# Designed miniproteins, single chains, continued (4): the designs that were tried, part 87

Each design is a single chain, and the fold is of that chain. pLDDT is the mean over its residues in the fold that is shown.

## One batch from the design tools (miniprotein)

Design m15007
Fold by ESMFold2-Fast:
Structure m15007 (fold): chain A 97 residues (1-97)
Amino acid sequence: SLEKAYEYLKKAAEYLRKAQESNIEEALEYALKAAGYLMGALKYAPEEVKPLIEQALDLVNEAIGYLVEGDLEKGKEYLKEALKLAEEAAKKVEELL
């Protein structure tokens, strides 16, 4: 469902924005929620959009690694890049709705 892909990508972007504005514990929780929504989006996304979602998910997983090690600065850098890809994916799905 394109509608489900779009809603999951919007939720992922929402949590990626919150993670960037948070302390380390909250950033980790929001990054994990964003990863869950990106995985959900992959199930419903069209094939041409999946690579963007997979790249965003890889960046979120890298961010989680840094956040677990206490590196908030690097964690937020990766979350910021993940957000750009998630927003691009959401826009591409929206154009297909």
Scores: mean pLDDT 90

Design m15008
Fold by ESMFold2-Fast:
Structure m15008 (fold): chain A 94 residues (1-94)
Amino acid sequence: SLEEIEKTLVAEVARLMTENKVPQEKIDEVFAMFSRGGREVKELLEKKDYEGAIEAVEKMKEELTAFFESLGLPEAVKLVEEYSEKMIEEIKKS
């Protein structure tokens, strides 16, 4: 499901941030980004706005990749890109 894909991405990114000793304030900022983006995607899907939901995933991807690039975490950038594509594919199946 879309929720399971998102949960896996959040868990993998959390692990990477912890292993790379990212400050807690930055970890909290990433979780806030996921919470806002995930909520927007869910609200759009509830309205059956599938195109809007895809755009919301792409927006979340751009914000998260820019943030992880600023932290020097290319592995997190790759995870966000890969899992965002999986989320978009899942929405397209709806």
Scores: mean pLDDT 87

Design m15009
Fold by ESMFold2-Fast:
Structure m15009 (fold): chain A 131 residues (1-131)
Amino acid sequence: MSPAERRAAIDALLAEVEALLEEAIAAWEAGDEEKARLLYNQALALLKRGLMAVLRPDSPIDVSSLGFGTALFLVGERLPEERLLELLQQLSKASQAFWNATTAEAKRAEAARLLALLRQLADEALAAQTA
């Protein structure tokens, strides 16, 4: 897969994750918090599998055995450690802010921030792998 094809695959993956996050927000607005959390967890599971498939295709590690944070560490392994930790800290904060938000508009803003940070991590990881 070329760098351009990997970038296109990441863009498609993030669009699918965004759709699941929008469904999670809609479920939360309807008062179904259990469904909202299920959809959010499905979005993270899809993201974990998709990023590992695109950026770590030869990894022998069973993705289902990995926590989300561990999968992101593996995706970003070629980044400088300080930069990777900064991105992971911002991602953790955005995820927490999403669940702490009390309006749908605030949840959409935090979801957009989460997706932007994930795109940045993926772009930096792809650049490090093509060098």
Scores: mean pLDDT 84

Design m15010
Fold by ESMFold2-Fast:
Structure m15010 (fold): chain A 76 residues (1-76)
Amino acid sequence: MKEQLQKDIDDGVKLVGESMMLVSGKRAGLPKGGEYAAKAIRAYHEGNLKEAERYAEEAKREGDEETGNSLLKMVK
């Protein structure tokens, strides 16, 4: 479980970083899915399971289903 959490944190942070590179090129907003996934991972790491679940669900809605599903399984 902790190993999976670390992987999800790394994946979330990487996605946010990649989104920042895209914004620098196009001046678009950050992709919401990746940003919500990163917030969900951080909330879970901080022990805020309710917030983590909420952000994971929002990540799924915004298109980051893989990370969102993984986080939802971890908070359940």
Scores: mean pLDDT 62

Design m15011
Fold by ESMFold2-Fast:
Structure m15011 (fold): chain A 125 residues (1-125)
Amino acid sequence: SSEEIGKELVELAKEARERALEAGLSEEVIKTLGFIIGGLGLAVGLIELGKEAGVSKEEMIRIVKEIFQEMIEEAKKNGLEELAELVKETEKKLIDAIKNNKSTREIAEIVKEAVERMVEAALKS
């Protein structure tokens, strides 16, 4: 359900923050990860709302691109080039998922896998 997905994404964000703090990552890296994870959660929520409201795939893709542009710019601004590349890869996967009528659950799994890869990349700083 959408409620279950929302709870899973919140727990994933909490776990990512705890792992980053325990690893001694800088406040700037932790804040950038938080911003990106928040943007990914927002994208999932807006895709679900758009599907229920009958929004076109073209309009949903436009919204996703706008959200991802902000995440890419924030990662690059903070010198986190590998993180920026992972965000770009995730954008392509979400756009493909929208085009192929993937479920909100399948879209959430793409986001969960992306967050894990992003946390692992940040931990190798």
Scores: mean pLDDT 87

Design m15012
Fold by ESMFold2-Fast:
Structure m15012 (fold): chain A 74 residues (1-74)
Amino acid sequence: SRDQDLAFLRGLIAWEVEEARRLGVPEELIAEMEARLTAVLDRYAAGELSLEEALREIGAIGKEFNARVAELKA
């Protein structure tokens, strides 16, 4: 169900936040990523976004932060 999918995704976000912290990603960047991902999930839970729109926004956020982390390692 949507609620079960949201619970799973929230757990995944929490795990990824802890993993990024363990890997030494700056806390400000982790906090920004978590806030933006959580906002998308909340809008999906509220019925403001379709599944396709939510997945597209989550994917775009992930791509942006992966690029920013890669630049820090360069």
Scores: mean pLDDT 79

Design m15013
Fold by ESMFold2-Fast:
Structure m15013 (fold): chain A 85 residues (1-85)
Amino acid sequence: MDSLLEQLRKIIEQMKTASRQEQLQLLQEMGDLVVEMVKQIKTSDEMLRLSEILGELLDTVQSRQDQQLLNQVLAIMLKMLDTQS
């Protein structure tokens, strides 16, 4: 779990300096990673850690005022909720 959280954090850091095209690609990669992570979550604390990291991603994308990027982040969050259900 911790290694997957570290991978997600590294991708978010890359997003801060990436071009819009690269950010869209990175968001798709993060979507798959988040689904895998949710399947491995066994505690509420692990879910809270994932949610906190996704919140950082949302803030990063929201500051860009790009609706397509925002929609991709929301899609990742929806996949997380669907997988957890």
Scores: mean pLDDT 74

Design m15014
Fold by ESMFold2-Fast:
Structure m15014 (fold): chain A 70 residues (1-70)
Amino acid sequence: MTKKEAVQKVAQDIADLARRAPELTPEELIARFKELQEKYKKEYNIEVKIDVELSPDRKRLLVTVEIKIL
């Protein structure tokens, strides 16, 4: 697998999870993002940092994804 193929796969998996977000609770969504982070490191040797924070008062989930390939 090339680095380009790995990045593309990560992007698609994140997009797929985002499309499924309405069918998950916030806690389940956070857990799924953590599972993807671990999977990327084990299967693709890619470091993915996912920061998930629930905004106070507005009940919003803020998700920041950083992908680094060394």
Scores: mean pLDDT 70

Design m15015
Fold by ESMFold2-Fast:
Structure m15015 (fold): chain A 82 residues (1-82)
Amino acid sequence: SSAQEERQQQIQKVLDDFKKDLDDEANWAITTGTTIQEFEDRLNKIKDEYIKKVPEIADEVNSLVDEYLKRVREGLAELAEL
């Protein structure tokens, strides 16, 4: 239905906002040289707030958190070698 299409567009906008928040947190983690545990705790808090507001995105949000954790872990390891 048109209402479902409108809801899907709203969900996509929320996911875009979530990705931006993840990019900001990843940049903070790399810039400050924080621990993976602190970064994971911060991401889980943001994730829980987004899922609470829009439960429909839970699977995609969990997938994105896993992707960003991997990327930041690799980035922090690379910085430690430089």
Scores: mean pLDDT 85

Design m15016
Fold by ESMFold2-Fast:
Structure m15016 (fold): chain A 81 residues (1-81)
Amino acid sequence: MTLAEHIVRAAALAREGRFDEALEVVKESGDKEVAIAAAASALTEGRDDEALKLAKLAGVLPETARLAERTGRPELAKRAL
């Protein structure tokens, strides 16, 4: 599977609320862009706790905090500390 395929798959799974499967794709890829895409998708659906959990496990909390700030969710950005 290519990086682009991992990004699309992880984002789709996170959007559907299938976070265990999304995290598996993130781990399989080993690329932070996949984790950021999954977290972004979860944030779009209001699944904040799952987005932060994915970001923490994948080491992309700062990137997720920045995305939350840019999308008008500064409280979420503070929680990502």
Scores: mean pLDDT 78

Design m15017
Fold by ESMFold2-Fast:
Structure m15017 (fold): chain A 75 residues (1-75)
Amino acid sequence: SAVERELRELVLEVLERIRNAKSEEEKREWEELLRRAEERAIAEARDAPSAEEALAGALRILREEVERYEREKRE
């Protein structure tokens, strides 16, 4: 599915950000972001009516967490 592909691509992008982090602090921030997104996605998946909706929720959550982090870095 397109949702599954987009989720996989975004996860790989975050993993690349972790790998290419310029500092231990930045690395921990991206690792924490991914962990938090996963926990939120798992919690929401319990109420999802289908696997496709659960994946769509996970993608939305990960996008939201990445956007929040990038906004905070502009401070």
Scores: mean pLDDT 86

Design m15018
Fold by ESMFold2-Fast:
Structure m15018 (fold): chain A 87 residues (1-87)
Amino acid sequence: MEEAIETLLEVAKKNPNFAQALKVIVDMVEAGQLSDVQLQQLLQEMADWIKSNESSPLAKKAAEILEELIKDPKKAAEVLKRVVEEL
């Protein structure tokens, strides 16, 4: 969990668009506007965006973390909230 938060934080600090997307997703989750399926779709879109726009080992690890989080939407919501709190 901590390694996932740290990796996503480092990517967010370097990529303002990624940081903004995380904040929007967390706001929607907290407002009850996002289903588990919709969260999974957004996480996949974020992973695909990282893979297409970033080539660093850190970016690859972040994409892998997002894909792992798709398997557990409740854990994903908790991780994303903690990342946004540290931004």
Scores: mean pLDDT 81

Design m15019
Fold by ESMFold2-Fast:
Structure m15019 (fold): chain A 98 residues (1-98)
Amino acid sequence: SLEEILKELEEIIEELEKLGAPEEIINLIREAIELLKEAEEAAKKGDIKKFIGLALRLIGIEIELEKILKKETNPEIKKLLEKAIELIREALRLILSL
């Protein structure tokens, strides 16, 4: 399930690149993917302090993506941003259930 979400986020990056989306959007989603991988590892190891720090950074990325979403006028980019935010939230929820 988490592996499937990470793959969908990578597919969203490819679609955004095809649409000529701003590099800032692509970089935020790439950072979220790496932070999610680190958060899963921290959760599996019981490193609560590291997990909390990573979760807060992920929430920060969600806030930044939501701000971009509110200003986005391209309907295809907007839909991909909405999906990326939902997938990041779902992934973090799944990691919390470990």
Scores: mean pLDDT 89

Design m15020
Fold by ESMFold2-Fast:
Structure m15020 (fold): chain A 65 residues (1-65)
Amino acid sequence: AKKIGEEFKKAALENGASEDEAEAAGIGVEDGIKAGGKPEEVLKRIVDESTNPAIKAGAEKVLAQ
């Protein structure tokens, strides 16, 4: 759902990501869900694979909700 991408974008921004980084991360999550991924699985992949600490922290925060 688009709401998960918006929550992730907000969390990434709160953790120090740039607006462009947060926007790209939100779009990436929504695209993963549209491709048949479960939101929690898409977010866990971002935590495991991302090298950006702010994006990682944002994904962790959304998963904790």
Scores: mean pLDDT 78

Design m15021
Fold by ESMFold2-Fast:
Structure m15021 (fold): chain A 87 residues (1-87)
Amino acid sequence: MSKEEKLQLLIKGAEGIKELAEEMIAAGVPKRSIIAFATALARKELEEFGIPEDVIEEVVRIIEEGIRNDDLEGALERVKELLKKTV
């Protein structure tokens, strides 16, 4: 898999997690449960792609902050920029 293909798949994964988080918020799921689900899913995907643990922890932090602060758009952009620098 090329670096470009890997990056594109990871970006699509991040966009999918954002869409799922938005649906869970609309369904009235508590933020703590959304954070637990979204961060677990992101961690699993990033680990499978061989992303370094320090980058995974930063992505997890960005997702958690985005959900807590109702800023999913800003969180997605920060994750995309971090992935572009890492891949």
Scores: mean pLDDT 85

Design m15022
Fold by ESMFold2-Fast:
Structure m15022 (fold): chain A 92 residues (1-92)
Amino acid sequence: KEKEKKLKKELAKLIEKFTKELIEAYEKGDVTAIVAAALRAIGEILDLELEYGFKELVEKANKALSEILKLILKDIEEAKKKAEKYIKELEE
């Protein structure tokens, strides 16, 4: 349970950082920065999977990142709300 709580905190930080980087890149119109942020997030999730081994939580995080990325292209405020909700779920 302690290890799972630690992973959830790391995933929450990752989602927050990724969402912030993605929004900043989108507002600047920097497609390369958007792609770079996504690749960094994927790499960080892989590292967490290898370190903690909670495959289900990592898969859920990957799905959340994909949904946030898709939303940012359509509605930045909806993407922010989605990220905030998932972060709160991880911190419970």
Scores: mean pLDDT 76

Design m15023
Fold by ESMFold2-Fast:
Structure m15023 (fold): chain A 58 residues (1-58)
Amino acid sequence: REEVRRWARRQADTLPESLRPSVDLFTDDLLGDESLSEEEQRELLDRALARVRQWVAS
């Protein structure tokens, strides 16, 4: 779980500062969801961050 949080923080640092609070909130909510496995949390974060990165790069 700490490894997923650290990974997410590194990904968030590549995004515009204006988006970081939203990404941090989403990450904290997702990692706090006890119904999700660590693998599911990582997958959902990866998909969300990849989408945001594509949007920012355009």
Scores: mean pLDDT 71

Design m15024
Fold by ESMFold2-Fast:
Structure m15024 (fold): chain A 66 residues (1-66)
Amino acid sequence: ALEQAKKAAEEAARAVMPDAKVTVDVTEDKIIVSVQPPSGSPADKQRALRAVNAGLEAGDKVLKEA
């Protein structure tokens, strides 16, 4: 369950922003998604937020269905 949630979150985040550095950690039923955009532009920061939300959504869905 936790491993599957981590993979789902990572894949979803990378699908939104493939050029970003994505790291996912799942601890105590909490999902931590970190997305570092390739630049500090407002547009890249906005896309990074969308990537984080997509990762959290995908990981949470796996945890609930596992």
Scores: mean pLDDT 76

Design m15025
Fold by ESMFold2-Fast:
Structure m15025 (fold): chain A 97 residues (1-97)
Amino acid sequence: SEAVSHLERGKKAFEEGNYKEAAEHYLRAGKLSPGTELGAIAYINASLAAVKAGDIETAREALQLASDNLNKLDDETQERLMPLLIQAIIALHDAEK
């Protein structure tokens, strides 16, 4: 799927240190996957990549989108993804210092 393609491109860009490009691909993957686990994961990774890129405003937007997407999922999926969301919250908090 196009969403999976953007998720994989985001991962590759992140591994190569191209954090801005990674955030852009992850945001696209999230937008293409509304109300899904893939969408929630994509937005969490977009926030983390944006923090690494120094783009704090994009990181906040992605984190809000991740939270909104996660709240649409069942309780079991929310519990499973919560540690990843917390990781993104901590990364953003540390970057705002």
Scores: mean pLDDT 89

Design m15026
Fold by ESMFold2-Fast:
Order: structure tokens, then C-alpha cells, then sequence
Structure m15026 (fold): chain A 87 residues (1-87)
């Protein structure tokens, strides 16, 4: 994985953290803090170590999203659209 690809994925995790923080739901805000901490750690690592950590972080996000109710999923999607619109 290239350095540019890694930086793009780290930026996407930071964007997800911002969206989750905007929902006001405590468990989503907790994941936002976890994502920010993971990104901060990954920025201190070598490219090979970052690639592995990115995979684990992506899996964590996928599991969290799979556990959302339909209503929570709609809320996250709505906040994602608002975030994209309010650049």
C-alpha cells in the first residue's frame, strides 16, 4: 500500500469520527474517540505497520456498522451527507 493510499484511508477514518461525534449518541461518540486515537497511533508507525492497523480499524468500523439498528444506520448516513455538504 502506498503512502498516499494510507493517508487517504487515515483521512477517511478521521471523517468517520467527525460524523459519529455529530450524532450525539454516547456509543458512537466513544467510537469516534477510538478512531481518533487509532489514527494518531498509525501516524507514528512505519508504512507496513500502518497497513496492518488500517485493516484492523476498517474491520472494527464494519463490525460497529453491522451492529447498528436501521434507525441508527439512517442517522449515521444522514450525518455523513451533512458532513459532505458542509465542507
Amino acid sequence: MSEAEIETLLALFEEEAEVLARTGIPRMEALAQELRARVAEMRKQSNAARAAAIGETARRLAEFRAGLSPEERELVDRESLRHAASR
Scores: mean pLDDT 80

Design m15027
Fold by ESMFold2-Fast:
Structure m15027 (fold): chain A 86 residues (1-86)
Amino acid sequence: MSGYELAAAFGLREAIRLLEEKGDVETALSVAKQAVEYFEKALKEGNSPRVKEALELAQKAIEALENGDVETALEYFRKALDTLLA
């Protein structure tokens, strides 16, 4: 993986941890938005279909989280992480 892909993966994993262990929606949202910036940088380097799919899933997770749907956000963050690490 590129350094940006690894940074994005770390960000997604941390967002999941913050939601599951702390219930910290505000910090999880901030960390997830930083992960999106790393996805965008990775796409500029390689234009990977896998990275693009993972980004779309991460964006769906962020939208769910902004709407207060923590369960749906966790599902999409996990799908994004699994897609990125495939």
Scores: mean pLDDT 86

Design m15028
Fold by ESMFold2-Fast:
Structure m15028 (fold): chain A 90 residues (1-90)
Amino acid sequence: AEEVLKAAREMEEAIREAAEEYEEAVNAGDEEAEKKALEAVLRAVARATSVLDPELAARLEEALRAGDWETALELAERGHRLIVEELAKI
């Protein structure tokens, strides 16, 4: 329970920081900064997901490593949903 709460908080904080960086990157037209912000979000989701589903987290990291953004986003949505559902049980 404590591990899930900590992972969820760390994920939420990382997403907030990356969202601010992403907005600034988009406004500046900095595609590399946009990509780095997106990668940071997806890796934060993978870390949180690894507490509940290490196989799903590993698949997400593999998709990121391969540059398969569509698969990475789909897996990140699944991982985020798992965290939200687990928090709802608390």
Scores: mean pLDDT 79

Design m15029
Fold by ESMFold2-Fast:
Structure m15029 (fold): chain A 71 residues (1-71)
Amino acid sequence: EAAEVVEGALRLIRDHPEIMKSAADAIVEAASRVLPPEKVAEYRKAFDENVAKGDAEGVARLAEQVLEDIR
């Protein structure tokens, strides 16, 4: 289920910030199954920017927003 994948990835980011790129990719992929393409594109861009900055907290906050949008 998309929400379960996003929640799992969020937990992994909190425990292992070094994997934030892989976790962000998994979250965007899960979101693409349930959210409109335009919303997914916005999230992908935001995740890519936070990953490029090394901002694990920013990635985690975006993951929480994705969970709320999926629910």
Scores: mean pLDDT 80

Design m15030
Fold by ESMFold2-Fast:
Structure m15030 (fold): chain A 74 residues (1-74)
Amino acid sequence: SMEKSKKNIELTSQANLKLQEAQRLVEEAYKKDRDIGEKGEKILKEAQRTVASNTPEEGLKAAEKALEEIKKLL
């Protein structure tokens, strides 16, 4: 349906924006501490896999969780 397609596009777009923010935080983490950067990168990669492979709703939830977990590392 058109409504489902629009919702899926919006969810995927939101997930990608959160992954981009998480990537910036991982880059900042690497500048301060390599171990923190590596932990953030692992969290980010797992979220990226979920966004690529799962439903848009699960992908957005994974991206949101990853962003919050990475923020806690900083």
Scores: mean pLDDT 86

Design m15031
Fold by ESMFold2-Fast:
Structure m15031 (fold): chain A 97 residues (1-97)
Amino acid sequence: SMEDEIRRLLIEAGKLADSNPEESKKLLREAAVLAVKQLVELYKNKGNPAAIEQIISTLAWLRIRIGEDELLEIMKKFNVPQEIIDEIKKRAEEMKG
């Protein structure tokens, strides 16, 4: 599933964070693309609200790790609604303290 692949990419990125930060960030970017695709499909198919909430939290965390501009470009490419972009931004800012 897309959820399993996202989880795999996040685990592999974590393993590489100290030894190969560039490859780690590449895997996090790949996870962000899949997470945005999953979010769009869940909205399109009126998916489980808990699953949508989980992916929004994942994207907020990824926004901090890969950068605000990069995640915004991915979300724009896949036509994520502005309300969701704003929610992801809000959660990411709360995570930073």
Scores: mean pLDDT 85

Design m15032
Fold by ESMFold2-Fast:
Structure m15032 (fold): chain A 100 residues (1-100)
Amino acid sequence: SLEKEVEESLELIKNNEEGKPILELFEEKKLTKEDLIKLVEAARELVEKMEPKALERAAKGTATAEELLKELAEEARKKGGIGEVLAKIVEIQLENNRAR
């Protein structure tokens, strides 16, 4: 169930300090539970579309993880609507990875 997956993901985000910017984004955008389900669906669709080329480029050493995440954020942003929220989540994840 996508609804259960959203609930489990939200609980993980709430219990992790790195999740605070994502929670703040959800509150700022006033996302409903329905919006969060659409966000998960959009993420799945985008990953499925991009994964074959991303895996090929990673295996060949022609792209870094940071470059692949930036491309994911750009493709998410091109979709508009919920895709802009998805792009911001990916950008938050990039900043968290840099802070490591």
Scores: mean pLDDT 77

Design m15033
Fold by ESMFold2-Fast:
Structure m15033 (fold): chain A 78 residues (1-78)
Amino acid sequence: MEEEYEYEGESKTKAKVKTTETSTEITVESKSPKAKTAKRSWTFEGEDEDGTPMLVEATEESDGEKGTSKQTAVATKL
């Protein structure tokens, strides 16, 4: 089973969520006119409440020239 949806808020924030039986991906884009161009990423390994091994990969990107920021997080069952 795979579900996908998108929404746009009053702050012109766009969010996209894609869920499968083995992963959940969330992407959020927003206007950030004071943002500096930067990229950060991190990875976390753990277990959910049922003891299922999970890998979480997160990336945060900002673009000072476009005045935007983008956050992506992917949680995958191992």
Scores: mean pLDDT 68

Design m15034
Fold by ESMFold2-Fast:
Structure m15034 (fold): chain A 117 residues (1-117)
Amino acid sequence: MIPLEALLVASAAVAAYRAGPEDQATFDELIAQLPPLVREAAQLARDGPDSPEALEKIRELIRKAVERDVENGATPEQLRAAAEQAEAMAKLSPDPVTQEIYRLAAEALREAAERLE
């Protein structure tokens, strides 16, 4: 199964944040092939996602991705499963910024699941 776009947005932001200068050219090539919301999240994360302003913009992109997942027929069960996956990724994450990005994804996915019921 293709993962929900909200999880792709969160994962792309984390990957961009963790990419070193030596990986930059390869990462830029990979980003160019990603959907627009996923690409925008990755670009924002490269500029420093540890600022409150950058995290708020990432949160907004995650919410837009969740809305698109719902429009594309995501069920409350799928949204909850994705939220659990995001929470698991947050727990496995080595740094507070990566933990917060996945936490924001889990929160948005759970809120959307509740609204659909």
Scores: mean pLDDT 75

Design m15035
Fold by ESMFold2-Fast:
Structure m15035 (fold): chain A 100 residues (1-100)
Amino acid sequence: APDPERVARGRRVGERILEATEKAAQSAKTPEVQEELKRFGEMAARAVESALASGDEDTAVAIIDGLRDYIRKMAEKGYIDPEAFEEAVAELDRVRAEVR
């Protein structure tokens, strides 16, 4: 069975990723972009939770970096608000620092 402390940490980090991504999704200019952001955020949160539960911090960091790049691309295309982008990236950077 996974270490309970690692499982708890993974859940906390995953919840923060999900909240940051959901806030970014709320600023989305179309329903299609909103659903894509929610789906990718949920996938990333679950993958980070699983990686941290298994002690794989390198994989968790790589997933956070990938999500951050994806959100940046959405902002560059004008699909989300610049302020929501800055808030989401700032939270992901804080989470990344706590993981590693």
Scores: mean pLDDT 85

Design m15036
Fold by ESMFold2-Fast:
Structure m15036 (fold): chain A 117 residues (1-117)
Amino acid sequence: MEERLERLYRAAEEFVRKLKEEFGAKEVSEEEFLRGGLPARVITLELEHKGVKHEVTVVADLDGTAFGELYLEYRAAKRENALLIGFVADAVSGEVRVTYGGASEEATELAAELAEA
């Protein structure tokens, strides 16, 4: 496996572990697929934060294509409490970047809390 892809999947896995251990998240699904010839991993979890039930989808891909497409699908579906979290590895440095896409004020508040944890 390419070192960049391995680092990316590890970062996403550690984040999912944190969601399960610190926020009581329950895993709903996990999928791996090719997007434009590039591998992507998608993990969907459910958690409750401040009395609001959230669907949290963690996306790990090499270029952000899978994240962008899912974000558009979430907006079209009007998923009010959905939070999309993208992990992308920089092609030159190999640094992992994290992006948050929330559909509501509650999802945005959860994103801020996750970014500080």
Scores: mean pLDDT 72

Design m15037
Fold by ESMFold2-Fast:
Structure m15037 (fold): chain A 85 residues (1-85)
Amino acid sequence: MYLERMEEAIARLSPEDQARLRPLLEKAKEYLEKGDYEGAIKALEELKREALELVRDPSRSEADREQAHLIMGEATAAISEIKKE
């Protein structure tokens, strides 16, 4: 659920931002498939940090910032769920 919403939000960004953020989401998915929850958390924290840079970038559109906020929220929720286990 959280991963699918992050994928959709990334798909609405510019091609340059997609190329930067998509590999981090793919890395998180790979770690989760391997049962490497520590690796998954680190990848999601990196994704959250990159999304925060988009929010802070004055050259980005308001729509891009909205998608970046969604990515940060979904990544935070995913990290919280992984840490409960």
Scores: mean pLDDT 82

Design m15038
Fold by ESMFold2-Fast:
Structure m15038 (fold): chain A 103 residues (1-103)
Amino acid sequence: SKLLEELKKELRELFESKNEPETGKAAEKILEGVANSVKDEEEEKQKEFLKTVAELLKALANGDEKKALEAAGKLLELEGKEVTLENQKELINIFKLSIENLK
């Protein structure tokens, strides 16, 4: 999708600007995985998942803990899960581990 390619480009450029191109490639793979996981959802819900995951990955790139928690909270809401600080931190840790495993 056009949105997926735009978000992948934004993440690639952001991580390259931080001298972390392999992390950028991992972030692109995470977005591709999310797109595949939500392919059977309605189009607007697919867009919200992709945008929210991209915001989480951008927050991690910038070391912005507040923005990472906000994005994790939105992602939990989209998944129909309870928004608690514990669940937000767990989700952030899952994304951090996914990045490390995809490098």
Scores: mean pLDDT 87

Design m15039
Fold by ESMFold2-Fast:
Structure m15039 (fold): chain A 66 residues (1-66)
Amino acid sequence: SRKKAAEAAIEGLKELAKKKGVELPEELFTPDLTSDREVAEKRFRTSSLALAKIMGVSTEVPEMLP
């Protein structure tokens, strides 16, 4: 499930990045989830943050209100 979730996140980011014109760091495409768990988790969280930013641009952000 972890590997499947990571693949879905990376693939989704690639599609959204192409559509939104956002460049993703190469490090997100080389995460080794089976070997270096700590490194893989750090990169996986980075991809999750990138996805959140892309989604924030396409949707209303509650941060708009002070």
Scores: mean pLDDT 58

